# Designed miniproteins, single chains, continued (5): the designs that were tried, part 81

Each design is a single chain, and the fold is of that chain. pLDDT is the mean over its residues in the fold that is shown.

## One batch from the design tools (miniprotein)

Design m18983
Fold by ESMFold2-Fast:
Structure m18983 (fold): chain A 60 residues (1-60)
Amino acid sequence: AFKNRGNELFKAGKYSDAIVAYLEALKIKPNDADVWNNLGAAYKAIGDLEGAIKAYREAL
């Protein structure tokens, strides 16, 4: 599953690859708050603060 792939990439510090996997997971399950929250953390890790804010808002 793309969510599991994203989580593994995030743990490995591959934040840009994790973002791609999380976005693919959201195409399948757009209401997954855990994926939105992890996407926000990945955007924050690469310095994309606007992307992080938008993703965290979707996780609310």
Scores: mean pLDDT 84

Design m18984
Fold by ESMFold2-Fast:
Structure m18984 (fold): chain A 64 residues (1-64)
Amino acid sequence: SKIAEYQKKLAEDPNNPEALYNLGLAYLEAGKPSEAKAVFRAVIENFPDTEEAKKAEELLKELE
């Protein structure tokens, strides 16, 4: 699954904001908005000032 793919990428490289953001999108596509919200918050917390953090902030506004 896409979720497992991105989890594997993050296990190999935890400093990958693109993979973490894409993991959040994969959870949304799987119908898991609670998990997606948690992942998007992790993007913002761990990778502030990135494009992925900005995109995660906008998606969190849409998911509220």
Scores: mean pLDDT 84

Design m18985
Fold by ESMFold2-Fast:
Structure m18985 (fold): chain A 103 residues (1-103)
Amino acid sequence: PTEDPEGAIKKYTAAIKADPKNAQAWLNLGMAYLALGKYEEAIEYFKKAIELDPKNARAWAYLAHAYLGLGKYEEARRYAEKALELDPKNLLALNTLAQIESK
């Protein structure tokens, strides 16, 4: 997405207020916080997206990437592997594992 993070936060916060079961809005909100380097907030929103749609490989991959941003390599590995169980070609999850293995 090419949206600015602050604009995305306002947009998806409003979407969640209107429909708190909108898994895509939670995922997009997490991505906006991730873009701002707010890893802990991003993790909470990705976990909510996964709670609503546990088969969304993208949500698992972004969760792994946020944990990588925090230096939580074991959690990042586990969640990246979960994303790859759902989608073996998920590039973000593959890149996250590669970054962990290079440490």
Scores: mean pLDDT 87

Design m18986
Fold by ESMFold2-Fast:
Structure m18986 (fold): chain A 71 residues (1-71)
Amino acid sequence: KIQENLDKAIEKEKELAEKRKNAVTYFNLGDIYEKRGEYEKALEYYEKALEIDPSNPVIQKKLEEIRKKLE
């Protein structure tokens, strides 16, 4: 089931993010939360990804998109 698969993906990426603390794992968490419609959590993880990789235009664009969703 789609919802169950997303929950498992979140658990896996959270485990990687806690251990590795890199931009890719935080970006993946943001993407999964965005797909769930949890825009506040998606924003939090995209912000963490951008802190690690501030010059990444893909992360910057995702942050702007999510901020507009929360307005």
Scores: mean pLDDT 77

Design m18987
Fold by ESMFold2-Fast:
Structure m18987 (fold): chain A 62 residues (1-62)
Amino acid sequence: MEELIEKAEELERKGLRAWARGDYATAAEYFREAAKLYEEAGDYESAKKLYRGAEQLRELAE
């Protein structure tokens, strides 16, 4: 479980870097992958937040 959360945090940081440079599609993908890991770790609140963020960024990238 700890390893899943640490991987999710790393993916969140990658997503934030992509977002900062305007790469919304890449940011959305990293946030979605991070959300999956949080969900597997049982952190449903973090997962829900990141899925929502990823969907918003995906619409922006369209």
Scores: mean pLDDT 82

Design m18988
Fold by ESMFold2-Fast:
Structure m18988 (fold): chain A 82 residues (1-82)
Amino acid sequence: EEELERLVKEAEKTGDPNLYVRASLLALERGDLETAEKFVEKLEKIAGKDDPNVLGVRALLARARGDLETARELWKKAMENS
């Protein structure tokens, strides 16, 4: 978890959108849905709700929460916008 903690601190310090993407994905990989949601919200404010990375992270969050229909729709939008 030291790697996620380091990445989260750096993202908060710099405000770098790429670090928010990486922090969200790493948090999802480790099952930390709360951290992933926090950082995708920050990314959405910078990149917009229709950004492929925002849509992709939200699709993974929906899947992790068991909402497969929402996950499918978000993945479709992410693919169309990429």
Scores: mean pLDDT 81

Design m18989
Fold by ESMFold2-Fast:
Structure m18989 (fold): chain A 70 residues (1-70)
Amino acid sequence: SAVLRRAEEARRTASEEELEVAREVAEKLRVIGEGLDKGLAKKQELIAQGKSEEEARKVMLEILEEVAGS
């Protein structure tokens, strides 16, 4: 893919400091992604239990805010 090819090329020319920052950003994005998956799964669970879409969305956002705040 073009994204992976550009990322590999950037890693070859990047300083160790730039690579460390990139790894830290990637880890933060991974944690946020996991929080989104957890929030979406909880939203679907609550809707399946008969909760309103509004109530389910509120719980999803609370999970996302907790993950973003950590």
Scores: mean pLDDT 76

Design m18990
Fold by ESMFold2-Fast:
Structure m18990 (fold): chain A 66 residues (1-66)
Amino acid sequence: MKKVTLYVREDDPEEAVAELIAELEKQGHDVEVVRTKSSHEAARQAYKDGNTALRARLHRIAAELA
């Protein structure tokens, strides 16, 4: 089991965040969620951590649920 950090914005849909967490946990990952008050800060942290793919997945799920 590998820990993964998911950076989320305050304005990210809660349903999309929950869905992504469920997918990652199904893959055997231990998900740590870090909420930021700024969309720019969430993107910056994801970039620095190399987790831009997780942010892309979150956006995809959010678009599907909209």
Scores: mean pLDDT 71

Design m18991
Fold by ESMFold2-Fast:
Structure m18991 (fold): chain A 72 residues (1-72)
Amino acid sequence: AEEAAARAREAAEAGAAAARAAEAAGADATTVTAAALNGIGDAIDAALEAARKYGEEAGRAAFEAAGAAPAA
């Protein structure tokens, strides 16, 4: 359960970085917000569903596959 919260935090940081990149590219506030929320929501939903059904190992793998893993 706590792993899902940790993944959500990582997804939120990834979403914030994506929002900054979109803003730097001149996207409007609605587009920036939509991009960030879609990315965060999809990653969290996938991680929570996988964690509950397949266990936390599978949840972590699904969350990383969604592109929310630490890059280094």
Scores: mean pLDDT 61

Design m18992
Fold by ESMFold2-Fast:
Structure m18992 (fold): chain A 89 residues (1-89)
Amino acid sequence: DLYEELSRLARREKLERDFMAGVAEMTAAVLRQILKNTPLTPEQKAKLEEIISELEKLADDVRAGKITVDEAVQRLNELVKEANKILEE
């Protein structure tokens, strides 16, 4: 029920931070699967491992309130864009 979900969103800021952390963690998990299952150069692997590390830090930072949700969205989009560039090499 959407109304029940809205009542849970009374703590919207915390839920938004937890949601963004979850998106960053899921993105890191997807990149880990790509690393495991895709033939990549050593340079591509190193760059993707750095992005995975940055995504995990992003998840921790947004969950802890060290960065805003808007900053987390922007940083996530930048990291996804960089990952796509690496995979297109």
Scores: mean pLDDT 83

Design m18993
Fold by ESMFold2-Fast:
Structure m18993 (fold): chain A 76 residues (1-76)
Amino acid sequence: GVAAAAEAGARAGGAEEAGAAAEAAARAAGGDELTAQLAEGAAAMAAGMARAAGWSEEEAAELAARAAERAAEGAA
């Protein structure tokens, strides 16, 4: 799912890979262009911000996963 893809991407290469993985997973799940872009942005931003704030790679990956899933589901 989108959450698992974002987490794996974040652990593999950080914010950019978290976003790319979330986008690909959202598209694979049948999401439209906006859903894919929101998942990408949410995952990348969450991972990047967590790392900039000094959070661990594991914490950043978990935050990216949660952000991407919420964005893909259209949750607030």
Scores: mean pLDDT 80

Design m18994
Fold by ESMFold2-Fast:
Structure m18994 (fold): chain A 65 residues (1-65)
Amino acid sequence: SDLRERLRRSAVLSTAAMLRLSVDGDQAGLSQIRSLVRRIDEAEARGDEEGLLRAVDELERLVRE
């Protein structure tokens, strides 16, 4: 599904972004991405599709910047 494709893409992009931010010493950026990844995991664990979609939307926006 579209949401699953976006989840896979977000996982790859967030991993790449975290590596870049870690090398740059950007602790604020790392904290933001880690928080969103945690929200995705929590929403998946609860079966909260709306929360999952919102967290993925926020992660995609943050990672694209």
Scores: mean pLDDT 78

Design m18995
Fold by ESMFold2-Fast:
Structure m18995 (fold): chain A 74 residues (1-74)
Amino acid sequence: SAAEIAALLAEANALGEQLFQAIARGDLATARELLSRLRELTARAPPEIQAWLEAQVAAGEALLDDAEARRKAR
């Protein structure tokens, strides 16, 4: 339903915001946990938003990988 899709998008947006904040703080353990939750949400999502959520997961993975690489280079 539209209400279920709206609830999933709100949850995904909240997880994405928390993920960005965790990465910004250098809390990579929390960032990994939040990314895992976003992957779980994506796996349960209806087909009409699944591709969009997969793109959000990919973006989150890229940001986390970049943050981990930058920390290793210090």
Scores: mean pLDDT 84

Design m18996
Fold by ESMFold2-Fast:
Structure m18996 (fold): chain A 67 residues (1-67)
Amino acid sequence: SRMEEAERAAQEGAKKLAELAEKETGLPATGSGRVVDENTVEVTVKAGDITAVYRVSVEEALRFGEQ
């Protein structure tokens, strides 16, 4: 379903962005994804004292996850 796709996109996007943050900062990073609706997800990445929040389309989140 579209909601299952959005949930997968949120999780994959969060994981990839956390991995990239870890590589760039050299600090432990955590990522969490939340589905806003079937087309929109919110990704939060934390590394040290830095917190970044992105609201993106499911398509954009999947693109980040595929990189």
Scores: mean pLDDT 80

Design m18997
Fold by ESMFold2-Fast:
Structure m18997 (fold): chain A 100 residues (1-100)
Amino acid sequence: SLAEMLRRQADWVAEVAEQVAAGKLSKLEAEEALALLAMFLSVLKLSEDKLPEEVRELLRRAEEHLRRAQAALEAGDFAAAAEHLRALAEDLRRMADLLE
């Protein structure tokens, strides 16, 4: 289900955030992870008209958290990037909880 997919994605994003915070990912590896996440959100956005309004609001919030994480990573601020990724993981989990 979409909810199960969102939960798995949230768990993966949370793990990426911890790896970034711990300095276990190179900048390139972190950029690759964020690119995959951007692709996932882009695919989800293609079907946004079929999502409840509350889920669409969380999707827009997730997109903003991703942009903030990318900007922080480009600036070399791994701590800020990790915080934005943790917030994004929470957004994805909340979206999953709202979907039956």
Scores: mean pLDDT 89

Design m18998
Fold by ESMFold2-Fast:
Structure m18998 (fold): chain A 81 residues (1-81)
Amino acid sequence: SAEVEAQEAHLRLVMRIAIQEALELGLISEEEAKELLDRLETEPLVVFAEALIERLREKGLEKTAAAIERLLQELHDLRAR
């Protein structure tokens, strides 16, 4: 549905911004950022989102991780209807 596609696009955008923010803060390397951006394009969206949430929490980006987790939950709720 258009709502699911919009939520998937929003989640992808927020995850891309989170990876860029982690790089700008010096919490990940340029190589790690490139790997994460490739995984965002090549892995199933939900699988990568869960992995990124854990990585961001490990780096101390709890608020950013929580925001992605909220969007992921909204996507699950939309897909379950």
Scores: mean pLDDT 87

Design m18999
Fold by ESMFold2-Fast:
Structure m18999 (fold): chain A 86 residues (1-86)
Amino acid sequence: SPVLTELDLTGLPAEEIVAAIEKNPQLTTLSLANSTSVDDAVLKVIAEKLPQLQTLDLSGATKVGDEGLAHLAAGLPQLQTLDLTG
């Protein structure tokens, strides 16, 4: 089956976000805007599992902290766009 390169996982619980990431390791674009379920542990999974990620929307994600952002900085050398507005 073809894997997706772009996903909108906004509004899903953390376990479903992680499962979708595991199924789609070739993602280049991921939207998690206004997600209340995305925390630093989810960002660690993103950093470890999505090495090709170029665009990540975290606008309005209230549980994202410095530790999660540090995981993204260390794990995602291809990341071009990170939206943290809100």
Scores: mean pLDDT 83

Design m19000
Fold by ESMFold2-Fast:
Structure m19000 (fold): chain A 116 residues (1-116)
Amino acid sequence: MLEEEIAKNPNDAELWLLLGKEYLNKEDYEKAIEAYEKALALDPNNAEAWLNLGQAYFKMKDYEKAIEYYKKAIELSDGKYLAAAYENIGKAYEKMGDYEKAKEYYEKADEIVKKL
């Protein structure tokens, strides 16, 4: 079991990232957040972990926290993760009713995709 592997290897950032993904898929967003925070404590430069942490907060409707963590993913990534982070910020602003900000970030995502 993944939890048993983590108990034996608590400093393996990849196992914490994987546990976070499993909780996110099960819609246990609080446990997903805890697992991603552990992964990031061990490897703060993991853009995927920041992106997934933002997604968990988005699912909990904490759009401001989601945007904060998507911006961290942007700082640490290029290409595919960069476009995904901009698109997710656009979705968060749209959920908050800020359609002008949503449009700005969707256009940023589109520009990244055009450069790939």
Scores: mean pLDDT 86

Design m19001
Fold by ESMFold2-Fast:
Structure m19001 (fold): chain A 87 residues (1-87)
Amino acid sequence: SDELKIAFALHLGDYERAKEILEKLVKERPDDANVYTLLGIAYLGLGDYEKAAEAFRKALEIDPTNSVARKLLERVEKLLEEKGIKL
């Protein structure tokens, strides 16, 4: 299943593989906040903080109560502030 493949890829640090599966899933499930949260985690693992923040914001647009996306967005925004990047 895609869920197991994503979980395994993220656990192993294979963020590129997780990203490939998740980019397909966001097209199939555009209203699934959890898919965007996982995509943000994959981007964060790849060091793409701007794309990670975009994905977490999209997750929060779909589900404002998603505590995982909110906490990860706060962390990514702090990392971007340290780099002098504004979103």
Scores: mean pLDDT 85

Design m19002
Fold by ESMFold2-Fast:
Structure m19002 (fold): chain A 77 residues (1-77)
Amino acid sequence: ASREEIFEELAARFVALVRAGDYEGAFAVVAEMLALSPSAEEQVAFLRRLAARLEAEGDAETAAQLRHLAAYVEQQA
């Protein structure tokens, strides 16, 4: 599968878990995806893409949390 296909599948799973109120499961998906992206640059790009997706879906609060995490990862690099 392409990286775009993998992103769409995992982003859809994350959104579904957030909508179900399963925040523990949602952040486990994020952790799994970050583990697949060993560079901080790729992790930051992924987190920003996921945040943009959630903002488009109307979840500005979770999007802000993901952007905060992206900024933290970027500062630790």
Scores: mean pLDDT 77

Design m19003
Fold by ESMFold2-Fast:
Structure m19003 (fold): chain A 93 residues (1-93)
Amino acid sequence: MAMDPEGAKELAELALENAKRAKEAAENAKTVTEGIGAALAGIGAEIGGELALRAAEENGGSEEALELAREALRAGREAVRAGVEAVRKGKRK
């Protein structure tokens, strides 16, 4: 995807912030619906991180942008897992 290196870093930062919010939402989820919402937000953050990583790789992005994108991907995956667990716990109460 065509994107300048600065844009790739900004996208990675946004994806990481979204992943952190999704995980926080999962931790505060009290219903199945809230858990599903948190998992979907986590998926969005993971996709954003993957896009940022591709953009940084294709456009000669900095090591900082690549590192942020990888962290966003990891955080997004963890947010998805937390959301799924919130769904399981919400189903039992």
Scores: mean pLDDT 75

Design m19004
Fold by ESMFold2-Fast:
Structure m19004 (fold): chain A 69 residues (1-69)
Amino acid sequence: VEELVKEAERLYSEGVRAYQAGDLEEAKRHFTEAFELAKEAAEKGSPRGKYIAELAKEELERLGVKAEE
């Protein structure tokens, strides 16, 4: 579970960097991967995973991607 959270946090950070660089497609890819891993960690009972999943979902919605289910 901790490895899923660490990887999700890393991918979220990469997404933020890509967004700041204006690379919207790279940002979407990283935020999508961060969301999926964080969601899996949250389903396994990680409060940190739940938090990262909400952050990644918010960024994806901001970029016009609907993170549903």
Scores: mean pLDDT 78

Design m19005
Fold by ESMFold2-Fast:
Structure m19005 (fold): chain A 68 residues (1-68)
Amino acid sequence: DKRKELAEVLLALSEYGDMSEEARKAAKEVAEILLKGGTAEDIEKRLEKETNEGAIRVYQGAIETLKS
């Protein structure tokens, strides 16, 4: 399942990723959305309200992965 695989990667990035605290927090939030059965659309709604560049990149990367 592409969503579960992405969620596992994002959880690992939230704990161990070489990125800002805001980006790690975004990775954890996306993983939680995906594990609860959320969709790319749910992540897009979060991206619309995000202002941190690192977090924006995490949300955008997740959306692109889910849509590919």
Scores: mean pLDDT 83

Design m19006
Fold by ESMFold2-Fast:
Structure m19006 (fold): chain A 69 residues (1-69)
Amino acid sequence: SEKRKKLLELIGEILRLIGEIEDLRQQLEKAKAAGDEETVKELQKKIAELEKRREELMEKLRELDEEME
C-alpha cells in the first residue's frame, strides 16, 4: 500500500540519521579529548539539529503507524 511505502521510506531516513548522529558523537568525543573547543561547539550544534530532525521524522512515523493499526 502507499502508506506502507511511506512508512518504509521514513524508517530508512531515520536509520540514516541515527548513523550520522553516532558518527558525529564519536567525532565529538575525539574533539573533547583534543581540547578543540571550536570543533566541540560545531559538533554539538550539528548533533542537536540532526536530533531535532530525527524527532520530527519519528513523530511522522508514529502518526502513519497509528493510521495503519
Scores: mean pLDDT 84

Design m19007
Fold by ESMFold2-Fast:
Structure m19007 (fold): chain A 78 residues (1-78)
Amino acid sequence: MELLEKGREAAEKGDLESAKKYFLEAKRKAEKEGDVIGLAEALEELGRLYREKLGDMEKALEYEIEAGILLIKHAVTK
């Protein structure tokens, strides 16, 4: 999960633009690969970024809810 790691490192360093870019790239990659777990992780990281660094609580909740629903669907499909 190199993109998620890079995103977390960028966020820690205060480079919020790069953090957002890496998390969005991770989301798109997971979508293309059908990686449900990777997609949920990218959505959770986007939610944390918006909540903790960008201050957009509505956007943060949207991502966190989407991640939760995706993980529940994945568990049920097994």
Scores: mean pLDDT 80

Design m19008
Fold by ESMFold2-Fast:
Structure m19008 (fold): chain A 94 residues (1-94)
Amino acid sequence: MSEEELRKLEEELNEKYKKDAVKYITQAASYILKIKRLADENPEKKEEGLQFVKDLAEKIRKAKELMDKNPVEGYKLAKQIYDEAKKKYEELKA
């Protein structure tokens, strides 16, 4: 494979990782809204839910920053954020 072909493939892969990362962040944001609603409706869950939302929002900020510098690592962090948001929502819903 030529260096030019490899560079084009790397750029295409980076764009794909950025798009997938945005998808995960968008889904995580949807779970954040659901968690915040559960926290607002249930006083016993409010402290835990709001603290989780605050911590996850900071991770989302880091993931967005990382996507510009290293799209693969940004994607990995975005997926982790999505998995954590989904798990926390299921725990709080129970």
Scores: mean pLDDT 84

Design m19009
Fold by ESMFold2-Fast:
Structure m19009 (fold): chain A 89 residues (1-89)
Amino acid sequence: LKEEAERIIKEAEELLEEAEELEEKGLPEIAELVRELAEEAIEYAKKALEAYEKGKLEEAKKYILEAEIHLGLARIHIGIAKLLLKKKE
């Protein structure tokens, strides 16, 4: 659970880098949406770590689920952006 939260933070940070690349490639609106979702995933993962440290395992699990949902949505939008970029080729 702690390891899952740390993994989510790392993956979300990678998505923030991908969002910067999307903005450079001319997709600023999708980049902003991905950035927002990735930042929300990091925030929920941090809340999960705090709940875990306090022994609140059920709260930690709920925050991990929220973090995973936001991370998944960010990945979906990156997938859409990549399809849009392929159509320009």
Scores: mean pLDDT 84

Design m19010
Fold by ESMFold2-Fast:
Structure m19010 (fold): chain A 68 residues (1-68)
Amino acid sequence: MPELSPRELAVLKALAETGSLREAAERLGLSQATVSRIARRLEAQGLLERLDSGRYRLTEAGVAAVAA
């Protein structure tokens, strides 16, 4: 699997804690557009899933990636 960049890992961790693009962006000092773009890539890689509520959560692979 492709390795996560430090920025991708930071976005993954922030979304694990907040479930929210806005709150993750605020924590990281990034724009919501930047966090959304990274979140879409993480979702495409199977590390992140978007719930019907619009919130995000980590998959098992995503949890393993942040623990490493």
Scores: mean pLDDT 80

Design m19011
Fold by ESMFold2-Fast:
Parts: C-alpha cells; structure tokens; sequence
Structure m19011 (fold): chain A 58 residues (1-58)
C-alpha cells in the first residue's frame, strides 16, 4: 500500500541507509509498483553499507 511504501522509505532514511533523494525515489517506485527500481535502490544501499563496514574494519 502507499502507507507501507512511505513507512519503508522513512525507516531506511531514519536508519541512514538512504539519503532524502534515494528515499523519495524508493517511495515513488513502490507506489508505482516498479519493483525492479525499488529492488535496485535497496540492493545498492545494502551493498554500500557492507562496503563501508568492511573499509571501517581495516
């Protein structure tokens, strides 16, 4: 639903995984049912977080 899309984007923004622009794009993709775009945004954010975590561990 639109409410679930908003909550998900806000949660990822609050956790710092997405910036404001990325959160807005994710919300729009989820509302429009563009699952490919939504997954790409989430996967890219997850990979970025993992890479940053590894770099900080070195």
Amino acid sequence: SEEEAKKKAESLLESGLLNEEEAEKLKKALIEGNMKEALEIEVDAGIRALVEGVEKSL
Scores: mean pLDDT 80

Design m19012
Fold by ESMFold2-Fast:
Structure m19012 (fold): chain A 66 residues (1-66)
Amino acid sequence: GIDPEEFARKGAERAKELLGLSEEEAERLKEEHLRGIETGEGEVAKVAREIGRKLREIGDEFQAEL
């Protein structure tokens, strides 16, 4: 299964790599993602995953345009 903390950590690392986030920004994203998972598990985990996917798409879009 997916450990929420591990999932959030990997998501934050990927976002930092793709979006050039600072260490503090990456840590904040990880905590926000974990909090989202904690508050509703099933549905909130789905929303958190959707946000992560959208952030990746936005990053790819900006890299393609720049």
Scores: mean pLDDT 64

Design m19013
Fold by ESMFold2-Fast:
Structure m19013 (fold): chain A 70 residues (1-70)
Amino acid sequence: GLEEVERRLKEAKELLEEGKKKKDKELLEKAKKIAKELLELLKRNGAPKEYLDELEKLLKEIDEILEELE
């Protein structure tokens, strides 16, 4: 079922937005962990490219913000 995938993707996006607003590394690292776990799961299961591209874009944004906070 895609319900858990959609829920986790939403959670990662919400954590990214909150972490970005608060400049909170812990929230950003949590978003990154969820996105990485979800990307690995979807790659194993042959998920649609759209989900993979969205997760890769999300991870790139998280990494860029984390580098700025270093």
Scores: mean pLDDT 82

Design m19014
Fold by ESMFold2-Fast:
Structure m19014 (fold): chain A 79 residues (1-79)
Amino acid sequence: IDELLEKAKNSLGLYFETGDLKHLEEAEKALNEIEENYYEKLSEKQKKELQSLYFILGSLYASKGRLEKAKEYFEKAKK
């Protein structure tokens, strides 16, 4: 779980450095894997971090005009 959270954070960092959408997709995959397979095992700290990362992901997709994905991730950030 911590490794997937770090992977998502590192992928977002690489996106901010390179602008390459593949890094957004890598972050998206890591966060979705955590939600689908590990959500019930998350600590409160990990849940807050997941929410924050989903909010960032939604904001970045919105900036790219990917409004449907942005809405999906903003809803996940409220969880």
Scores: mean pLDDT 79

Design m19015
Fold by ESMFold2-Fast:
Structure m19015 (fold): chain A 86 residues (1-86)
Amino acid sequence: MAEDLERAEEVARALEAGADPEELLARARAEGSLLAETVAALALAQRERTEENLRAAAEALGRVLGLSDEELEAMIARYRAALARA
């Protein structure tokens, strides 16, 4: 948790400095930093509201929150429905 929190803070600072969320997401995934992955995925979804980006953000957030597979799929379905209405 402490290491993951520090990594998430680094990602947040990099985003503030104008770093690419997509590159930060790939780096966080390679490092296995779940909080950093969530921060980067949310930033990418905010920049580009595609189904793929929203799904990735929901999956990362669900893992951080300890959601069950059922709860995670419900969150993804909500995001998919929002995209379909846009």
Scores: mean pLDDT 75

Design m19016
Fold by ESMFold2-Fast:
Structure m19016 (fold): chain A 88 residues (1-88)
Amino acid sequence: SHMEELKKKVKELVAKVKKAAKEGNKEEFKKAVKELIKVILDNHPDILEGIGLALRLIGIMIDLELGRLSLEEAAKEVEKIAEEFLSK
């Protein structure tokens, strides 16, 4: 089903986020988060709620660049947002 394909894609992106964080790779981390933002915006049934989740992911990337979050902390927050998206 479309929903099973969506869940698989989100889980693959979360796995990429976690791998990038473990390897200390900010560039691959950001690529995976940007892909997750696109998936959320393309698939969320409520456009304003989807935008809200996307803005939270952008905030994580900004905090990571400013050194306010570690890659490990950022990966945890991204996973929470992905799980919240899948619960809708």
Scores: mean pLDDT 87

Design m19017
Fold by ESMFold2-Fast:
Structure m19017 (fold): chain A 66 residues (1-66)
Amino acid sequence: MEENIKVIRDSLEKAFRTGTPEEQAFLEENKDLPDEEFVEKAISYLLTKAVDAAIERNKKLVEEEK
């Protein structure tokens, strides 16, 4: 469904546009991709970022004793 992928893309673009500088840079770098490729890369980026954030959070919890 063309409508569905476009809605997902628009939501992701809005999130990235109002997000961190890194998310805005991702949007700028990938804005010319087809909707399907953009959505796949955006989801992959967010999953990688979430995993990295979880790893860093766990490291800080181990090293910060207060």
Scores: mean pLDDT 75

Design m19018
Fold by ESMFold2-Fast:
Structure m19018 (fold): chain A 74 residues (1-74)
Amino acid sequence: MGKEYIEKTLKEAEELFKEGVENEDIEKLKKAKKKIEELLELLRRVGAPEEVLEELEKKLKEIDEAIKKIEEKK
């Protein structure tokens, strides 16, 4: 499975992240995080370039920061 799977999974994660931020929905942000984590694990197994892995790790950090920001508002 190639670029189409990666693009679909990233799009689904980005949609969940956008909705989670817009609605302050921590559950959607956690779902986005899980999708990126699953994609990162898959790409590590197939030997993706370090630059691609770093980009996904940065996205995970952005999701974690969004979750923390919403939690800190409480």
Scores: mean pLDDT 80

